Designed miniproteins, single chains, continued (4). Designs and how they scored, part 77

Each design is a single chain, and the fold is of that chain. pLDDT is the mean over its residues in the fold that is shown.

## One batch from the design tools (miniprotein)

Design m14663
Fold by ESMFold2-Fast:
Structure m14663 (fold): chain A 85 residues (1-85)
Amino acid sequence: MEKKIEELRKEAEKALEEAANLAEEGLSKVKNPSREELEALREKARKAGELYLELYKLTGDPKYKEKAEHLLGQAKLTDEVLASL
């Protein structure tokens, strides 16, 4: 269990960092991010959210649930933007 939790934490942190970097690039360099950039952001945010949800299920730590809900919510909002294009 311990190794699996640490591996998931590392994967979740990496996915979160990738999502954050894509969001920063989209907001700072492009006023209107491309469909491809939005799809990449959605995918990374969803992946990070799913990994944090798995961490919550394994650890019971409410901080992981909060992060998962936030990230999955961001992925859903990005889906709505993509659907409007």
Scores: mean pLDDT 76

Design m14664
Fold by ESMFold2-Fast:
Structure m14664 (fold): chain A 92 residues (1-92)
Amino acid sequence: SAEELAEEAIRILKKGLELVKKSTNDFELEVAKALTVMALSILRKEALRRGDKEFAELLSKIADRVAQAKTKEEMIKNLEEGIKELEEYLKK
């Protein structure tokens, strides 16, 4: 269901947030970013396969913001905002 995919997206972002918060150097930040963006891309493809274009677009926007983050603080902010947007999506 769309709810199950949204819950999985929240788990992905929460794991990304954990990895970012634990990072001590730029390499660890880039790995956390890459893993998060990759996981969201896989989930976006599944949303499209199920015909949920709106949810796929939301995942794409969140992934783009995470990919564009240049600092640890910006990554934390963008991940937390993505979690909030997905939690709000689940309330619809």
Scores: mean pLDDT 88

Design m14665
Fold by ESMFold2-Fast:
Structure m14665 (fold): chain A 74 residues (1-74)
Amino acid sequence: SVADAAFEGARKGAEEGSPERTAQLAYENAKKYGGDDVAEAAKLAARSAWRMGATPEQVGNAAKSGADAAERAK
């Protein structure tokens, strides 16, 4: 699902230790399935979690939640 793709992208980026890479991978993975609105939501959620010192898994869960919320808003 688009949410699962957002989770994997954000988690991988966070494991690499870069907020820019976290945002990039969350966006690119979500965009493959959900389009720009969903990709942007996943990116913003992942960046917010990173800023709060979240673990890679928590960053992934934030991206997934953002993607799911954007999909439901359509």
Scores: mean pLDDT 80

Design m14666
Fold by ESMFold2-Fast:
Structure m14666 (fold): chain A 84 residues (1-84)
Amino acid sequence: MKKVKIEIPIDSEENTIAAALSLYDAALNGEDVEKIVEAIKKSTKSKEIYTLEVEFDPSKPQETADKAIELAKKVYKEYKEKRK
């Protein structure tokens, strides 16, 4: 179990969820999460980025993915509420 900081660009609910899933998939495969975050930042044109700290458990990949989706939805909702 290791805590990883991930930055999720806030553009739309769909893009935020897609970004979260891509980052978790990369982490589970032992890929460089930081490089993927950088690519997502460039592709989304988002001006706002939220930093999340997440614990990855490679023995429970499905549980980790579900938590990522939940967290992404929560971040997007909080972002919308603060803007209104």
Scores: mean pLDDT 62

Design m14667
Fold by ESMFold2-Fast:
Structure m14667 (fold): chain A 106 residues (1-106)
Amino acid sequence: KKLELAKKALELVHEAALLAIKTMEGPSKETIERIQRLADEAYKAGVEAAKELGDKEAILEIEIQLGMVQLLIGVLELLRDKFGESETPEEVKKLLEEAEELLKKI
């Protein structure tokens, strides 16, 4: 239950980061910080849940997913530095809000 929620939250954060790169000229500092915070929260919750289950494969999957999100965060920061800050699209906000709701259930 907790592991599935954490994995889904991290997946939504990954999707939000990809969508932000695709749709935003320059992502805001606030949006990048939200992505970082939610990725870290989902990672921590997921790893703790996977350890309780003895699921080493799930830990590795979560670590790989976090690594991908961290790479995307680096791209978002580069885009912000080059293009300045623009408004966050509603689709990006909705993905982040959904991730937040899933994490609250953990």
Scores: mean pLDDT 87

Design m14668
Fold by ESMFold2-Fast:
Structure m14668 (fold): chain A 86 residues (1-86)
Amino acid sequence: LLDRGFSLVSRGLTLLRSSTATDSEKIGEALELLLRGSALTAESQGDLEAARILREAAEKVREYGKKGDAVQAEKVAADALAEAGR
């Protein structure tokens, strides 16, 4: 779980780094991978509540990215990471 979580976070960071500010769909995909990876990491540490929060945020981030709202996607991701204790 930890190794898999790290892999997803790494992929998300790579996509985010390669995305321009105007590519909301790619930003949404990158943030979804980051949140899913963080959820697996939290789950591997026994923090099931943090994992739940991060998974719910991953779904919302994907939807905002598809709607072209990168700002809201970033806000949802930041709020979820803060709530999960990161």
Scores: mean pLDDT 76

Design m14669
Fold by ESMFold2-Fast:
Structure m14669 (fold): chain A 110 residues (1-110)
Amino acid sequence: MKTEVFEIDLEIKEGEYVGVAVVVETEDGPHYGVVVIDSKGNVVDKFYSKDAKFEVEVELPSSKKIIVTVKYEEGEPHISVVTAENYHVAFTSAALLAIGEALDLELARK
């Protein structure tokens, strides 16, 4: 899936963000990640790791920083968000996502 439109069934309001937890199967095994999306479906930031647990600092367009802790257990992502305002958490399957660069293109809205 190289040109798939990323769809998320969430009502995101202006000034709100969604952290989407993903698992991407690769030849090197599963990669775990978070994609941060604004209310227009634009990708603000994205992170991928082989580690089933990681902590990432996300910088919003307002230069406000939030800390996101991600832990994957039995293939299921568990996300904790620290010091975040207007930040929502969503889960989606890797089947709904293209590879990171393609995802950035498909999420571009006008």
Scores: mean pLDDT 50

Design m14670
Fold by ESMFold2-Fast:
Structure m14670 (fold): chain A 78 residues (1-78)
Amino acid sequence: SMEEELIKETYEFAKELLNSDLKPEEVRKKLMEHLREVNKRMGHYTEPSKEVEEAFLNLPEEDILNEIKEFLEEVEKK
């Protein structure tokens, strides 16, 4: 239930960011702020979350939007 609501909230926010006029770097920053806020509220900020965060922050600018699109496709596939 809680995890399902988290995924839906993140999916909708990421989808809105992809449809915005924001630059890829700004999209990444806003998505990271959203993920940190949600994880903080859920009490799920752990080492695995940190590793995923570091990987996303080190992603080349040209790959940011594609990584987000892949996330959306994975959520839609279920």
Scores: mean pLDDT 73

Design m14671
Fold by ESMFold2-Fast:
Structure m14671 (fold): chain A 71 residues (1-71)
Amino acid sequence: KEKEEIAKKAIEEALSLVEDEKLRKMIENAVKQAKSPVEALLNALVIANAHNLEEAAKILNEALKEIDELE
């Protein structure tokens, strides 16, 4: 539950910074296909890094670090 909430909040915050609707949908689809909170964050981070979304990538990376600290 904690990992899912962290991932959801980070993805919502990252998506709020993405003004390109096509890119936002690409990230949303990648997240929907993920089988875990960590996979959802990693899938979103790959797209953010590929498109130079520095602020979104930072949010996603911090969430991954927070989840890693829970293990």
Scores: mean pLDDT 82

Design m14672
Fold by ESMFold2-Fast:
Structure m14672 (fold): chain A 89 residues (1-89)
Amino acid sequence: DDEIQAEIARLLLEGRYDEAYELLMADPNIMGYLRTLLEALRDDPEKRRAFLEEMAEFLRRLESIEDPEERARLRAEFNNKIRERAEKL
């Protein structure tokens, strides 16, 4: 759902991390590794906040990029980082 994804991005960029977390957990279309990491962070508010701040920083970086190929590459790199973290749980 494009509306849910846009709202999640808005909440992250505004620093509304608890609301962003709830919507991420409710999104059936999120990457499985990301869901695994978010579930592991349920009972650790400090680590959850740090991770969501990292996601917000990544989104700000993507907003500065006009090239679709460079944007896709950065998304792939971030997704790989998420996968590696999930596999280490």
Scores: mean pLDDT 82

Design m14673
Fold by ESMFold2-Fast:
Structure m14673 (fold): chain A 77 residues (1-77)
Amino acid sequence: SIREQIRKGVKEMADEVAKDPKASEKTKEAAKIVKESVDKMSDEQLAKASKALEDVLEGKEGAEEELIKVAEEVKKS
């Protein structure tokens, strides 16, 4: 299913962020929270997580802050 493909992609991107030596400890922690939470995420949360992880991996300005926000949102769920 499309949802399972998205979850797999999110987990793979989260692993890449978590093992990136250039990523901050907060960014790595946020990626770990996202990975652990993918099975309980809504489609909207999965879309936000996917984009935030992509933006971090591309080195976009503000991407770390957005990933941390996504992790905080899923932590409340």
Scores: mean pLDDT 82

Design m14674
Fold by ESMFold2-Fast:
Structure m14674 (fold): chain A 58 residues (1-58)
Amino acid sequence: MYSRDEIDREIDEAFARMALSVTELLEKRPDLYASMPEEEREADKALREKARKTLAEL
């Protein structure tokens, strides 16, 4: 039986997986990544690391 906390955790995990999928898509298109502003690439890197940490600690 799922508690509200368990549901919130699954939502966070789904968002983390989605963020990783977007990052992998950008990595497969180096031309798009090279066209992105540096600040956007740094933000994406930080978001990916946060998502990986969240998934690893689940």
Scores: mean pLDDT 69

Design m14675
Fold by ESMFold2-Fast:
Structure m14675 (fold): chain A 56 residues (1-56)
Amino acid sequence: MEKKLLLLQELLSQFPQLKEAGITSIEDLQNLTPQELQELTGTSLLSAQQILQELD
């Protein structure tokens, strides 16, 4: 499994709210803004920005 897919699996495991919002792929995550990821996960804005950068 690719590193990005592993990161996606970890993120979905930690934040099941992402699956509820229909976020199940790297493409779906890349379409989120840092603010939207923060709203869905409850993480900090800085953490959301870091996660999205890792998926670039």
Scores: mean pLDDT 78

Design m14676
Fold by ESMFold2-Fast:
Structure m14676 (fold): chain A 81 residues (1-81)
Amino acid sequence: ISKKVQEALQEITDLVMKALKAIENGDLDEAKKYIKKAKETQKKAVEDLSDNPEAAEMVKDYGDYLIEYAEKLLKKKEKEQ
């Protein structure tokens, strides 16, 4: 895996983990900010990898999976509050 792909995957992971921690703490506004930042990071990484479509797809699919998971937990937590 290229350094750019590794850095993108790590940053998306870190942002999603921060969102999950915010959800756990009941800080839903903070969770929304981290989810938004993760989406922006994913979009930028995919654009930066435009010359390598396989790497761009990997970053997109990985990011989509983690972000969707965080959004699902956020919605569940919102219903419980």
Scores: mean pLDDT 84

Design m14677
Fold by ESMFold2-Fast:
Structure m14677 (fold): chain A 107 residues (1-107)
Amino acid sequence: DPAAEAARAEAERDRGAAELLRHRARGLRLQAELGVGPLSPEKQLAAAEVLEQMADLIEAGDWEGAIELAKEAYEAGYFTEDEFKALIALVSPSAEEARKIWKEVHK
């Protein structure tokens, strides 16, 4: 069943994306504990919580919710432009859709 094979591939991608987000969140929590990195410890902890919530949404199949949360966090100053571009590239179904999301934030 081609639909079942596509669903399995999508689930594997979602798991991979969620694992990367959780890994980055652990890194931010460690940076906050050590007092290093480009953001304040409080902002790094907030960014880590956002990444963990995005991972939960992706595991639930809600990648659109994950994108909206990423946009809100970027507008709140929790991510740099490069970090935000990397996040939308990870959670978007295509490079074209990632570019569209980027343009919408920079209206």
Scores: mean pLDDT 77

Design m14678
Fold by ESMFold2-Fast:
Structure m14678 (fold): chain A 87 residues (1-87)
Amino acid sequence: MEEAIEVLLEVAKENPAFAQALKVIVDMVNAGQLSDVQLQQLLREMAEWIRANESSPLALRAAEILEELQGDPRKAAEVLKEVVERL
């Protein structure tokens, strides 16, 4: 869990678009606007975007973490909230 938070936080600090996407998703989760299925879809789309647009080892590790979090939407929501809180 801590590794996932640290990796996503570092990528967000270096990529304002990624930071903004995380903040929007967390706001939607907190507002009850996202189902588990919708959160899983957004995590998949973010991972695919990173893999298509980024080549750094850190960014690719972030994509792997987002792909892993798709398997557990509740854990994903907790991780994303912690990342946004530390931004």
Scores: mean pLDDT 84

Design m14679
Fold by ESMFold2-Fast:
Structure m14679 (fold): chain A 63 residues (1-63)
Amino acid sequence: VSAEEAREIAEKTARILREDYGWSAEEVVRTLRTAANHYREQGKTEQAEAFEELARDIEKEAA
């Protein structure tokens, strides 16, 4: 998976959680970081980095 594809997956995940599930930014950030840790454990570095970067971006926007 490319870094661009990994970022698109992360952004789509965050959008579904916010728009379809009504989750708060804080809840979305926690979920993205949990997913990033799972990807890291699986050796999927590009996906782990994309999810962590998006979590940081959302956290900055919520501040």
Scores: mean pLDDT 81

Design m14680
Fold by ESMFold2-Fast:
Structure m14680 (fold): chain A 86 residues (1-86)
Amino acid sequence: SAVDAELERAKATLDREEALAKRRELARELAARLEEAAEAYRADPSEENRYRLLLAIRAAASLLLEAGQEVPARLVELAEELEAEL
């Protein structure tokens, strides 16, 4: 029983570390997409680029909320500005 409890703790720790590694990788990917979408929007504020930036902001906001972080007020404001023009 003590050995089984140790094994369950070890598995839970490994699962948490893998989840954190995957979350960090997703955060890097979303940050890169947000930068690309923002650059495209600055170069050409077309409806397509506006929509792409809005999706990138929403994805970033979702990840932040899942991580128990606050969404920066400026990102919320920017998403509202972009959505008003769609």
Scores: mean pLDDT 77

Design m14681
Fold by ESMFold2-Fast:
Structure m14681 (fold): chain A 100 residues (1-100)
Amino acid sequence: MLKAPEIKASDSVKEILKKVLEGLKEIRDKLEKGEVTNEEVREYLEEIIKKLEPFKDNPDVKALIDMLKELAEGLKKGASKESVIAAIDNIIAMLETRLK
């Protein structure tokens, strides 16, 4: 099972967003290769959300939490692998834009 990135209380918002970006790229690649299931992706997203909650006063982190929660809810409702990959790609694009 893939472990969610280690987010430290001392991490800057940019460091947090970069860690989540790298984690999403890894889980997306594993899902595309069939190395993880949709359920394992959901568990991974829920772990990231839990680690991000202490930082939700920052608007960029709050927006990321909301996007991850929407994706996790879609997975609970039986979203297809293709739909999940597309949603992860959208979150990756948003994070890359905010880090630029």
Scores: mean pLDDT 84

Design m14682
Fold by ESMFold2-Fast:
Structure m14682 (fold): chain A 60 residues (1-60)
Amino acid sequence: SISELVSTYLSEKGVSASDETISNLTDAVSGVLGALGYDDSSAIVEPWVKLFVDTNVTFS
């Protein structure tokens, strides 16, 4: 799922994120993909999650 991809990627980047933060990022990614006509099974989902997180999250 998108939420698992978001939480896994944040963990790989060493970001401590709350369930609320993961939920908000998941909703944002899902909204963009839905607006573009893609569903959760689309091959672009994982690349989009990574790009969205890299663009919208500050890494410490």
Scores: mean pLDDT 73

Design m14683
Fold by ESMFold2-Fast:
Structure m14683 (fold): chain A 78 residues (1-78)
Amino acid sequence: SKLEEVEERIRKLEAELKAKLAGLDPEKDGLEMQELVAEAQLEAMDLLEATFPDPELQAQIAEARKRIEAIMAELKAA
C-alpha cells in the first residue's frame, strides 16, 4: 500500500538522520543538528504531499512547512 511505502521511506530517512547525528556534539554542533532535523522533516513532508493527494492533508503539511521554514530562517539569522 502507499502507506507502507511511505513508512519504509520514512524509516530510511530516520536511519540516515540518526547516522548524520551520530558523533555530533550537542554543545558544539547544536545549530547543525537542528538544521539536519528540520531538513529531514521537510523531506518527509515532501514525501507525504507527493504520495497522498488529499487536499486537507496537503493544507496541513503546507502550514507545518511554513512554520519549520520560519524557525530555520530565525536560527540562520541569529
Scores: mean pLDDT 77

Design m14684
Fold by ESMFold2-Fast:
Structure m14684 (fold): chain A 81 residues (1-81)
Amino acid sequence: MAELDAEIDAEIDRLVERLPSLTPEQVKAELDRIAERYYEATKEERVKRLMDKFGLSEEEAERVVRNLARKYVIDRFRERL
């Protein structure tokens, strides 16, 4: 978890450095890519925890985890602006 968070932070820092050279569409594509990577890395444990704690179905838990991953990446990007 802590190592993954550092890797995601490094990717966001690199995106911020490239920001003057990117279009809004390219920025969105890079954020979506980073969010998907974070989702794939965290989904198994997080999906299980949501199913166990809140009684969600696997499909419901996967949607929540995907949305949380996207929010996490966008919030960290926004904090660097």
Scores: mean pLDDT 83

Design m14685
Fold by ESMFold2-Fast:
Structure m14685 (fold): chain A 75 residues (1-75)
Amino acid sequence: SMARAQALFQKDSELIRKIQEGKLSEEELKKIQKEIADMLVNAVKEALLKQFGPEKAEEIEKEAEELRKKIYEKI
């Protein structure tokens, strides 16, 4: 989906602009970091599902949730 990729690209460009202007709050940064963490976890989950198939869905879900918790602890 090209529309989704372009929407993310525009969102990233606006975020970079806000950072350059020094207008982004610490709370906004943490929210964005958590959103990025969720995207990373979902990307790993999709990659593992493609590699191992739906039979491993439960195992993949558990690993993805553990990864999410680990990333959140660092934010």
Scores: mean pLDDT 74

Design m14686
Fold by ESMFold2-Fast:
Structure m14686 (fold): chain A 101 residues (1-101)
Amino acid sequence: SDKELFERIKAEMDRIVEEIEKNVNDPDKVFEAIQRFIDLFQRAVNELKDPELRKEFAKYFIEQAKKIKELVDKNLKDPELRKIINFTVDGLIKAAEKLLE
């Protein structure tokens, strides 16, 4: 069901954010986690059919994306990597906001 799919997607998002938090000083692991976050967004947009669950997904995704930005801004010292991640995450937030329209 879409509800079971949404719960699995939420759990995967939580694991991605936890991976970034635990490995923020490892740029390669942070980059891999960001790629997983991008892939998860694309899968959710393609697979969630229920419009209310799509909105709940978008809200939760934006919340997790903002948490990633906060973690990166506070802990990641490489200014170029920080800029790339913030640009990527801002694009994902804008895409997710369209699901709320």
Scores: mean pLDDT 87

Design m14687
Fold by ESMFold2-Fast:
Structure m14687 (fold): chain A 80 residues (1-80)
Amino acid sequence: MSTEEVLKETEEVLERIRALLPQLSPEMQAQAENTIRAVEGLLEEARKSKDPEKSHYLALLALQMAVAELLVIESILKRQ
């Protein structure tokens, strides 16, 4: 997977998280929004980096964080 593909996939995961936010409690929404901001920060750093290796690493880290948050949200919603 290229850095550009990782960035696009991360943005798609963030869109899925945002779509689920209205189903969460205010406390869980705040936690998810904090994670979204952290992921967006990593994506910004990845895009600004002139080092391809660093850019790729930051993009993968952002994707990992976004996927982990989505799994947490889906788990919470399944608990009813």
Scores: mean pLDDT 86

Design m14688
Fold by ESMFold2-Fast:
Structure m14688 (fold): chain A 62 residues (1-62)
Amino acid sequence: ESLKVSREVGILLRAISGESREKIVKEAESLGDEEVVKLALETWERNSETAEEMRRWDERVA
């Protein structure tokens, strides 16, 4: 349990820091937990969307 939770947190932190989608999915899949895969992908997408939104916002006010 502790090891699995630690790996989950690591994967989520990588998703937040902008690691590639492919690496995040592979690591989550290695845990054999579909919920972790979903959560990691959602976290990665939201982080990427936030960065993209900030970029678009800067473009509009420039």
Scores: mean pLDDT 69

Design m14689
Fold by ESMFold2-Fast:
Structure m14689 (fold): chain A 87 residues (1-87)
Amino acid sequence: MKPTNSAKRVADTAARALQAAGAPEAYVIGAESDKGLGMVIARSPELAEEIKEKIKRGEEVSLDTAEVSGTIPKNPKEIAEARVAAA
């Protein structure tokens, strides 16, 4: 799994959506895998940095996100909002 430009765009859009919705401060990390684009919402900057490092090293990271086809989702905001609603 590797952070890509597409994964970063998904994460940036999700972070904006969470902020606009008034959700608790969250750090969104996008990653690309053989199964497509994944997203992780972390509750702290330290945890976010640890997850980014693990992804860069190719270590296993539990992505509890829905698997997305290897294209930027049309509505990454809706994915982020659904994650907040499920929490």
Scores: mean pLDDT 55

Design m14690
Fold by ESMFold2-Fast:
Structure m14690 (fold): chain A 90 residues (1-90)
Amino acid sequence: DPEALREAARALREELERRFDRAVAEGRPMSPEELALWTLSDRIAGLSPEEIRELLAKVEEARENEDKPSGLEGLEAIERALARLRERAA
C-alpha cells in the first residue's frame, strides 16, 4: 500500500528529526541505528520486503537504546506500520 508506506516514511522522518534535535541538545552523537534509519528514510517507498525487515530490525535496536519515552513511542508507531507493510508485501 503506497499510502501506508508514505505515512510510515513521514513518521520515521519526523521521529529522526526529533532524535537529531535531542542529540544536539544533549551534546551526543546519533547512534549507529539512528544513522542507518536516517540513511534509509528517503528510500523507504522503494524498499524491497527484505530491506523493510532490515529497517524493522534497526528500529527495534534504536528503541532499546532510547532513554526518552517520546522517542520510544515514535519508533513503536513506525515499527508497527512497517510490520503491517511487511506482512502485506510477503
Scores: mean pLDDT 59

Design m14691
Fold by ESMFold2-Fast:
Structure m14691 (fold): chain A 91 residues (1-91)
Amino acid sequence: MRKKIEAEIAEALIAMLAELAKKAVRQGDYATAAELAERAARLAAEHGFDRAAEAFREAARLAADPSTPEEEVLRAIDRGVEAAVAEAREA
């Protein structure tokens, strides 16, 4: 049960980071969004959520370019959350 509890905690923390990243994007704060997406990617990688980690790295890359459309960055963050939820269920 330890790995399952750790996966559930990781999923919850990743979801929190993702929501803060989406808020930053909507406020035009792409630098904060990129930082939060990178934190989500590292947390996902630490817990073996490899698909979520890749998705959040892509979101961070998109947010690092302030010319990226808001909708594209938000979709990339949502893909990271969807992957994290799926991988947490597999743990």
Scores: mean pLDDT 85

Design m14692
Fold by ESMFold2-Fast:
Formats: structure tokens, C-alpha cells, sequence
Structure m14692 (fold): chain A 78 residues (1-78)
């Protein structure tokens, strides 16, 4: 689905360019999808978006490395 493709693209960005760059792209896409959201609301969401993308990218890296117990611990902490 388009939603899965966007998620995969954001996680790839987080791995390659860091979670802050991925968060900027996520907020840009959110602004296109939800034009009723103000710039102030999007800016306020940035720290949470950075943390979410960092966590999600780390979980995927751990799963790909076969480190399932560590991935589960991160998911429980979220």
C-alpha cells in the first residue's frame, strides 16, 4: 500500500540520514495530507516524530540482525 511505501521510505531515510531528516520528511508529508494542520502544530510534533522514527528504525535494524529480544524490549518501552 502507499502507506507502507511511505513508512519504508521514512525508515530508510532515518537509517541513511538520521531521524531528524526523516522527521522533516514525515512532517512535510503530513502537511500535504492534512492541510488543516498549522505550521505551529507541525513544528510542535517534530520532537515526537524524531523519537518515533529513531525507535522504529532501531527496532527494524535489531530485527534484521536477529536480535529479537532487544527489539521487543524497545517496543515495550514505547
Amino acid sequence: SEAKEKEERLLRLARERGPEAAAEEALRLAAEEYPELSEEELAAARPAAVRQLEGAATVRELLEAGREEEARALLKAA
Scores: mean pLDDT 81

Design m14693
Fold by ESMFold2-Fast:
Structure m14693 (fold): chain A 81 residues (1-81)
Amino acid sequence: SARDKLNAALGEGIALIARYNAGEISEEEFRERLREIAATLSPADVETLMALLKAYVEKHLADEAKKARLLAILDEVAREV
């Protein structure tokens, strides 16, 4: 279902945020993988995904510089897809 697909995408997006925050992946790799996830969704589900990922970043990231950068990347990717 579309809901199950969105839930899977949210889980993958959260995992990408955690890996980027831990320094395990580059910004370029984060952007590429997030675009791949977004490409599997409808435009409405992409908007929902990005809103939920932004909420996750705001709640769970302690590093203000990484938080600000991730929020900017999420907005940029949302405009590209």
Scores: mean pLDDT 86

Design m14694
Fold by ESMFold2-Fast:
Structure m14694 (fold): chain A 67 residues (1-67)
Amino acid sequence: SPIVEEAEEFIKKAEELASQGKLDEATEYLRKAYRLAVQAAIEGHIEEARELSKKIDEVAKKYGLKL
């Protein structure tokens, strides 16, 4: 679905930014991805939303980002 695809793109962008030391920008993209994951769950994409939330959490923990 478009919303799940956009969330995945934001997670990828956040990880790229975090790897460059741009932690504030990375955190902003993870927050955007999280909002889309919540919306995906509301729309019935529960399993995809769960996987998105897991990926967001993993990136945040890897780079020490606080959401």
Scores: mean pLDDT 88

Design m14695
Fold by ESMFold2-Fast:
Structure m14695 (fold): chain A 76 residues (1-76)
Amino acid sequence: SEAKKRAEELREQLGEVLSEAARDLQRGEQTGDLKKVMEKVLGKLKKIQEQAKVDPQLAKQAELAVKSAEEALASL
């Protein structure tokens, strides 16, 4: 029960981080600040990944999100 509630909270946090990143990109943060935006997103995703160990499926989703963000940051 507690693990399920925590997983639901973390999924909501993951969705919020991704939605915020999408909005910032759409608003035309197409400047030298993109690296800073991606670094903040990566930091938030890594925190979610550490907490997501309580749910194996969520842990895999968070790991994929972190890897995608790391690849995006490396390409900037």
Scores: mean pLDDT 76

Design m14696
Fold by ESMFold2-Fast:
Structure m14696 (fold): chain A 87 residues (1-87)
Amino acid sequence: DDKALEEMRKLVEEMEKLLEKLKKEEEVEKAEEILEKIKEKLEKLVEIFRKSKFETSKEVAEAVGLVLRAIGIELEAELILEKLKKK
């Protein structure tokens, strides 16, 4: 589903922008708000992935790649927040 893949790509792009904003954040409370937004976008992306039917191996590979990338962004964001809290 081209529409599902486009929406998933947009969510990953939005998550990457939030991650860059998080890297520049020095206030724990604001960093927690950014991480929450990243988690919400990951949840939405996973929901689109679960509900969508991908009929070609190429579409499946791209969708799986986007899910893995989104998980990586969320994990990196959690590590950034954890390090910020230990200051």
Scores: mean pLDDT 86

Design m14697
Fold by ESMFold2-Fast:
Structure m14697 (fold): chain A 87 residues (1-87)
Amino acid sequence: SELDMLKNVKKYATEEIEKAIKNNDKEKVYHYIFIALDKMLEYTKNEEIKKIIKETKKKLEENKDSSAEELKEIFLEAMEKILEIAE
């Protein structure tokens, strides 16, 4: 299901983001978040989810100089909203 795909993307992206944070690699945190968002955007058919992803991408670009933890928070808040819509 789409919900299962979105949950899997969140799980794998979060694992990679956490590894990048432990390595103090903010560029990889940003990179893995964008990969996750782009993958979800490509495969979702839900227009509300697409809007959230696009808004989240813009917010991340505007906050590129923020901490790795703040970038992770932006991603997780977006994922919470996406999963609520998909259920």
Scores: mean pLDDT 87

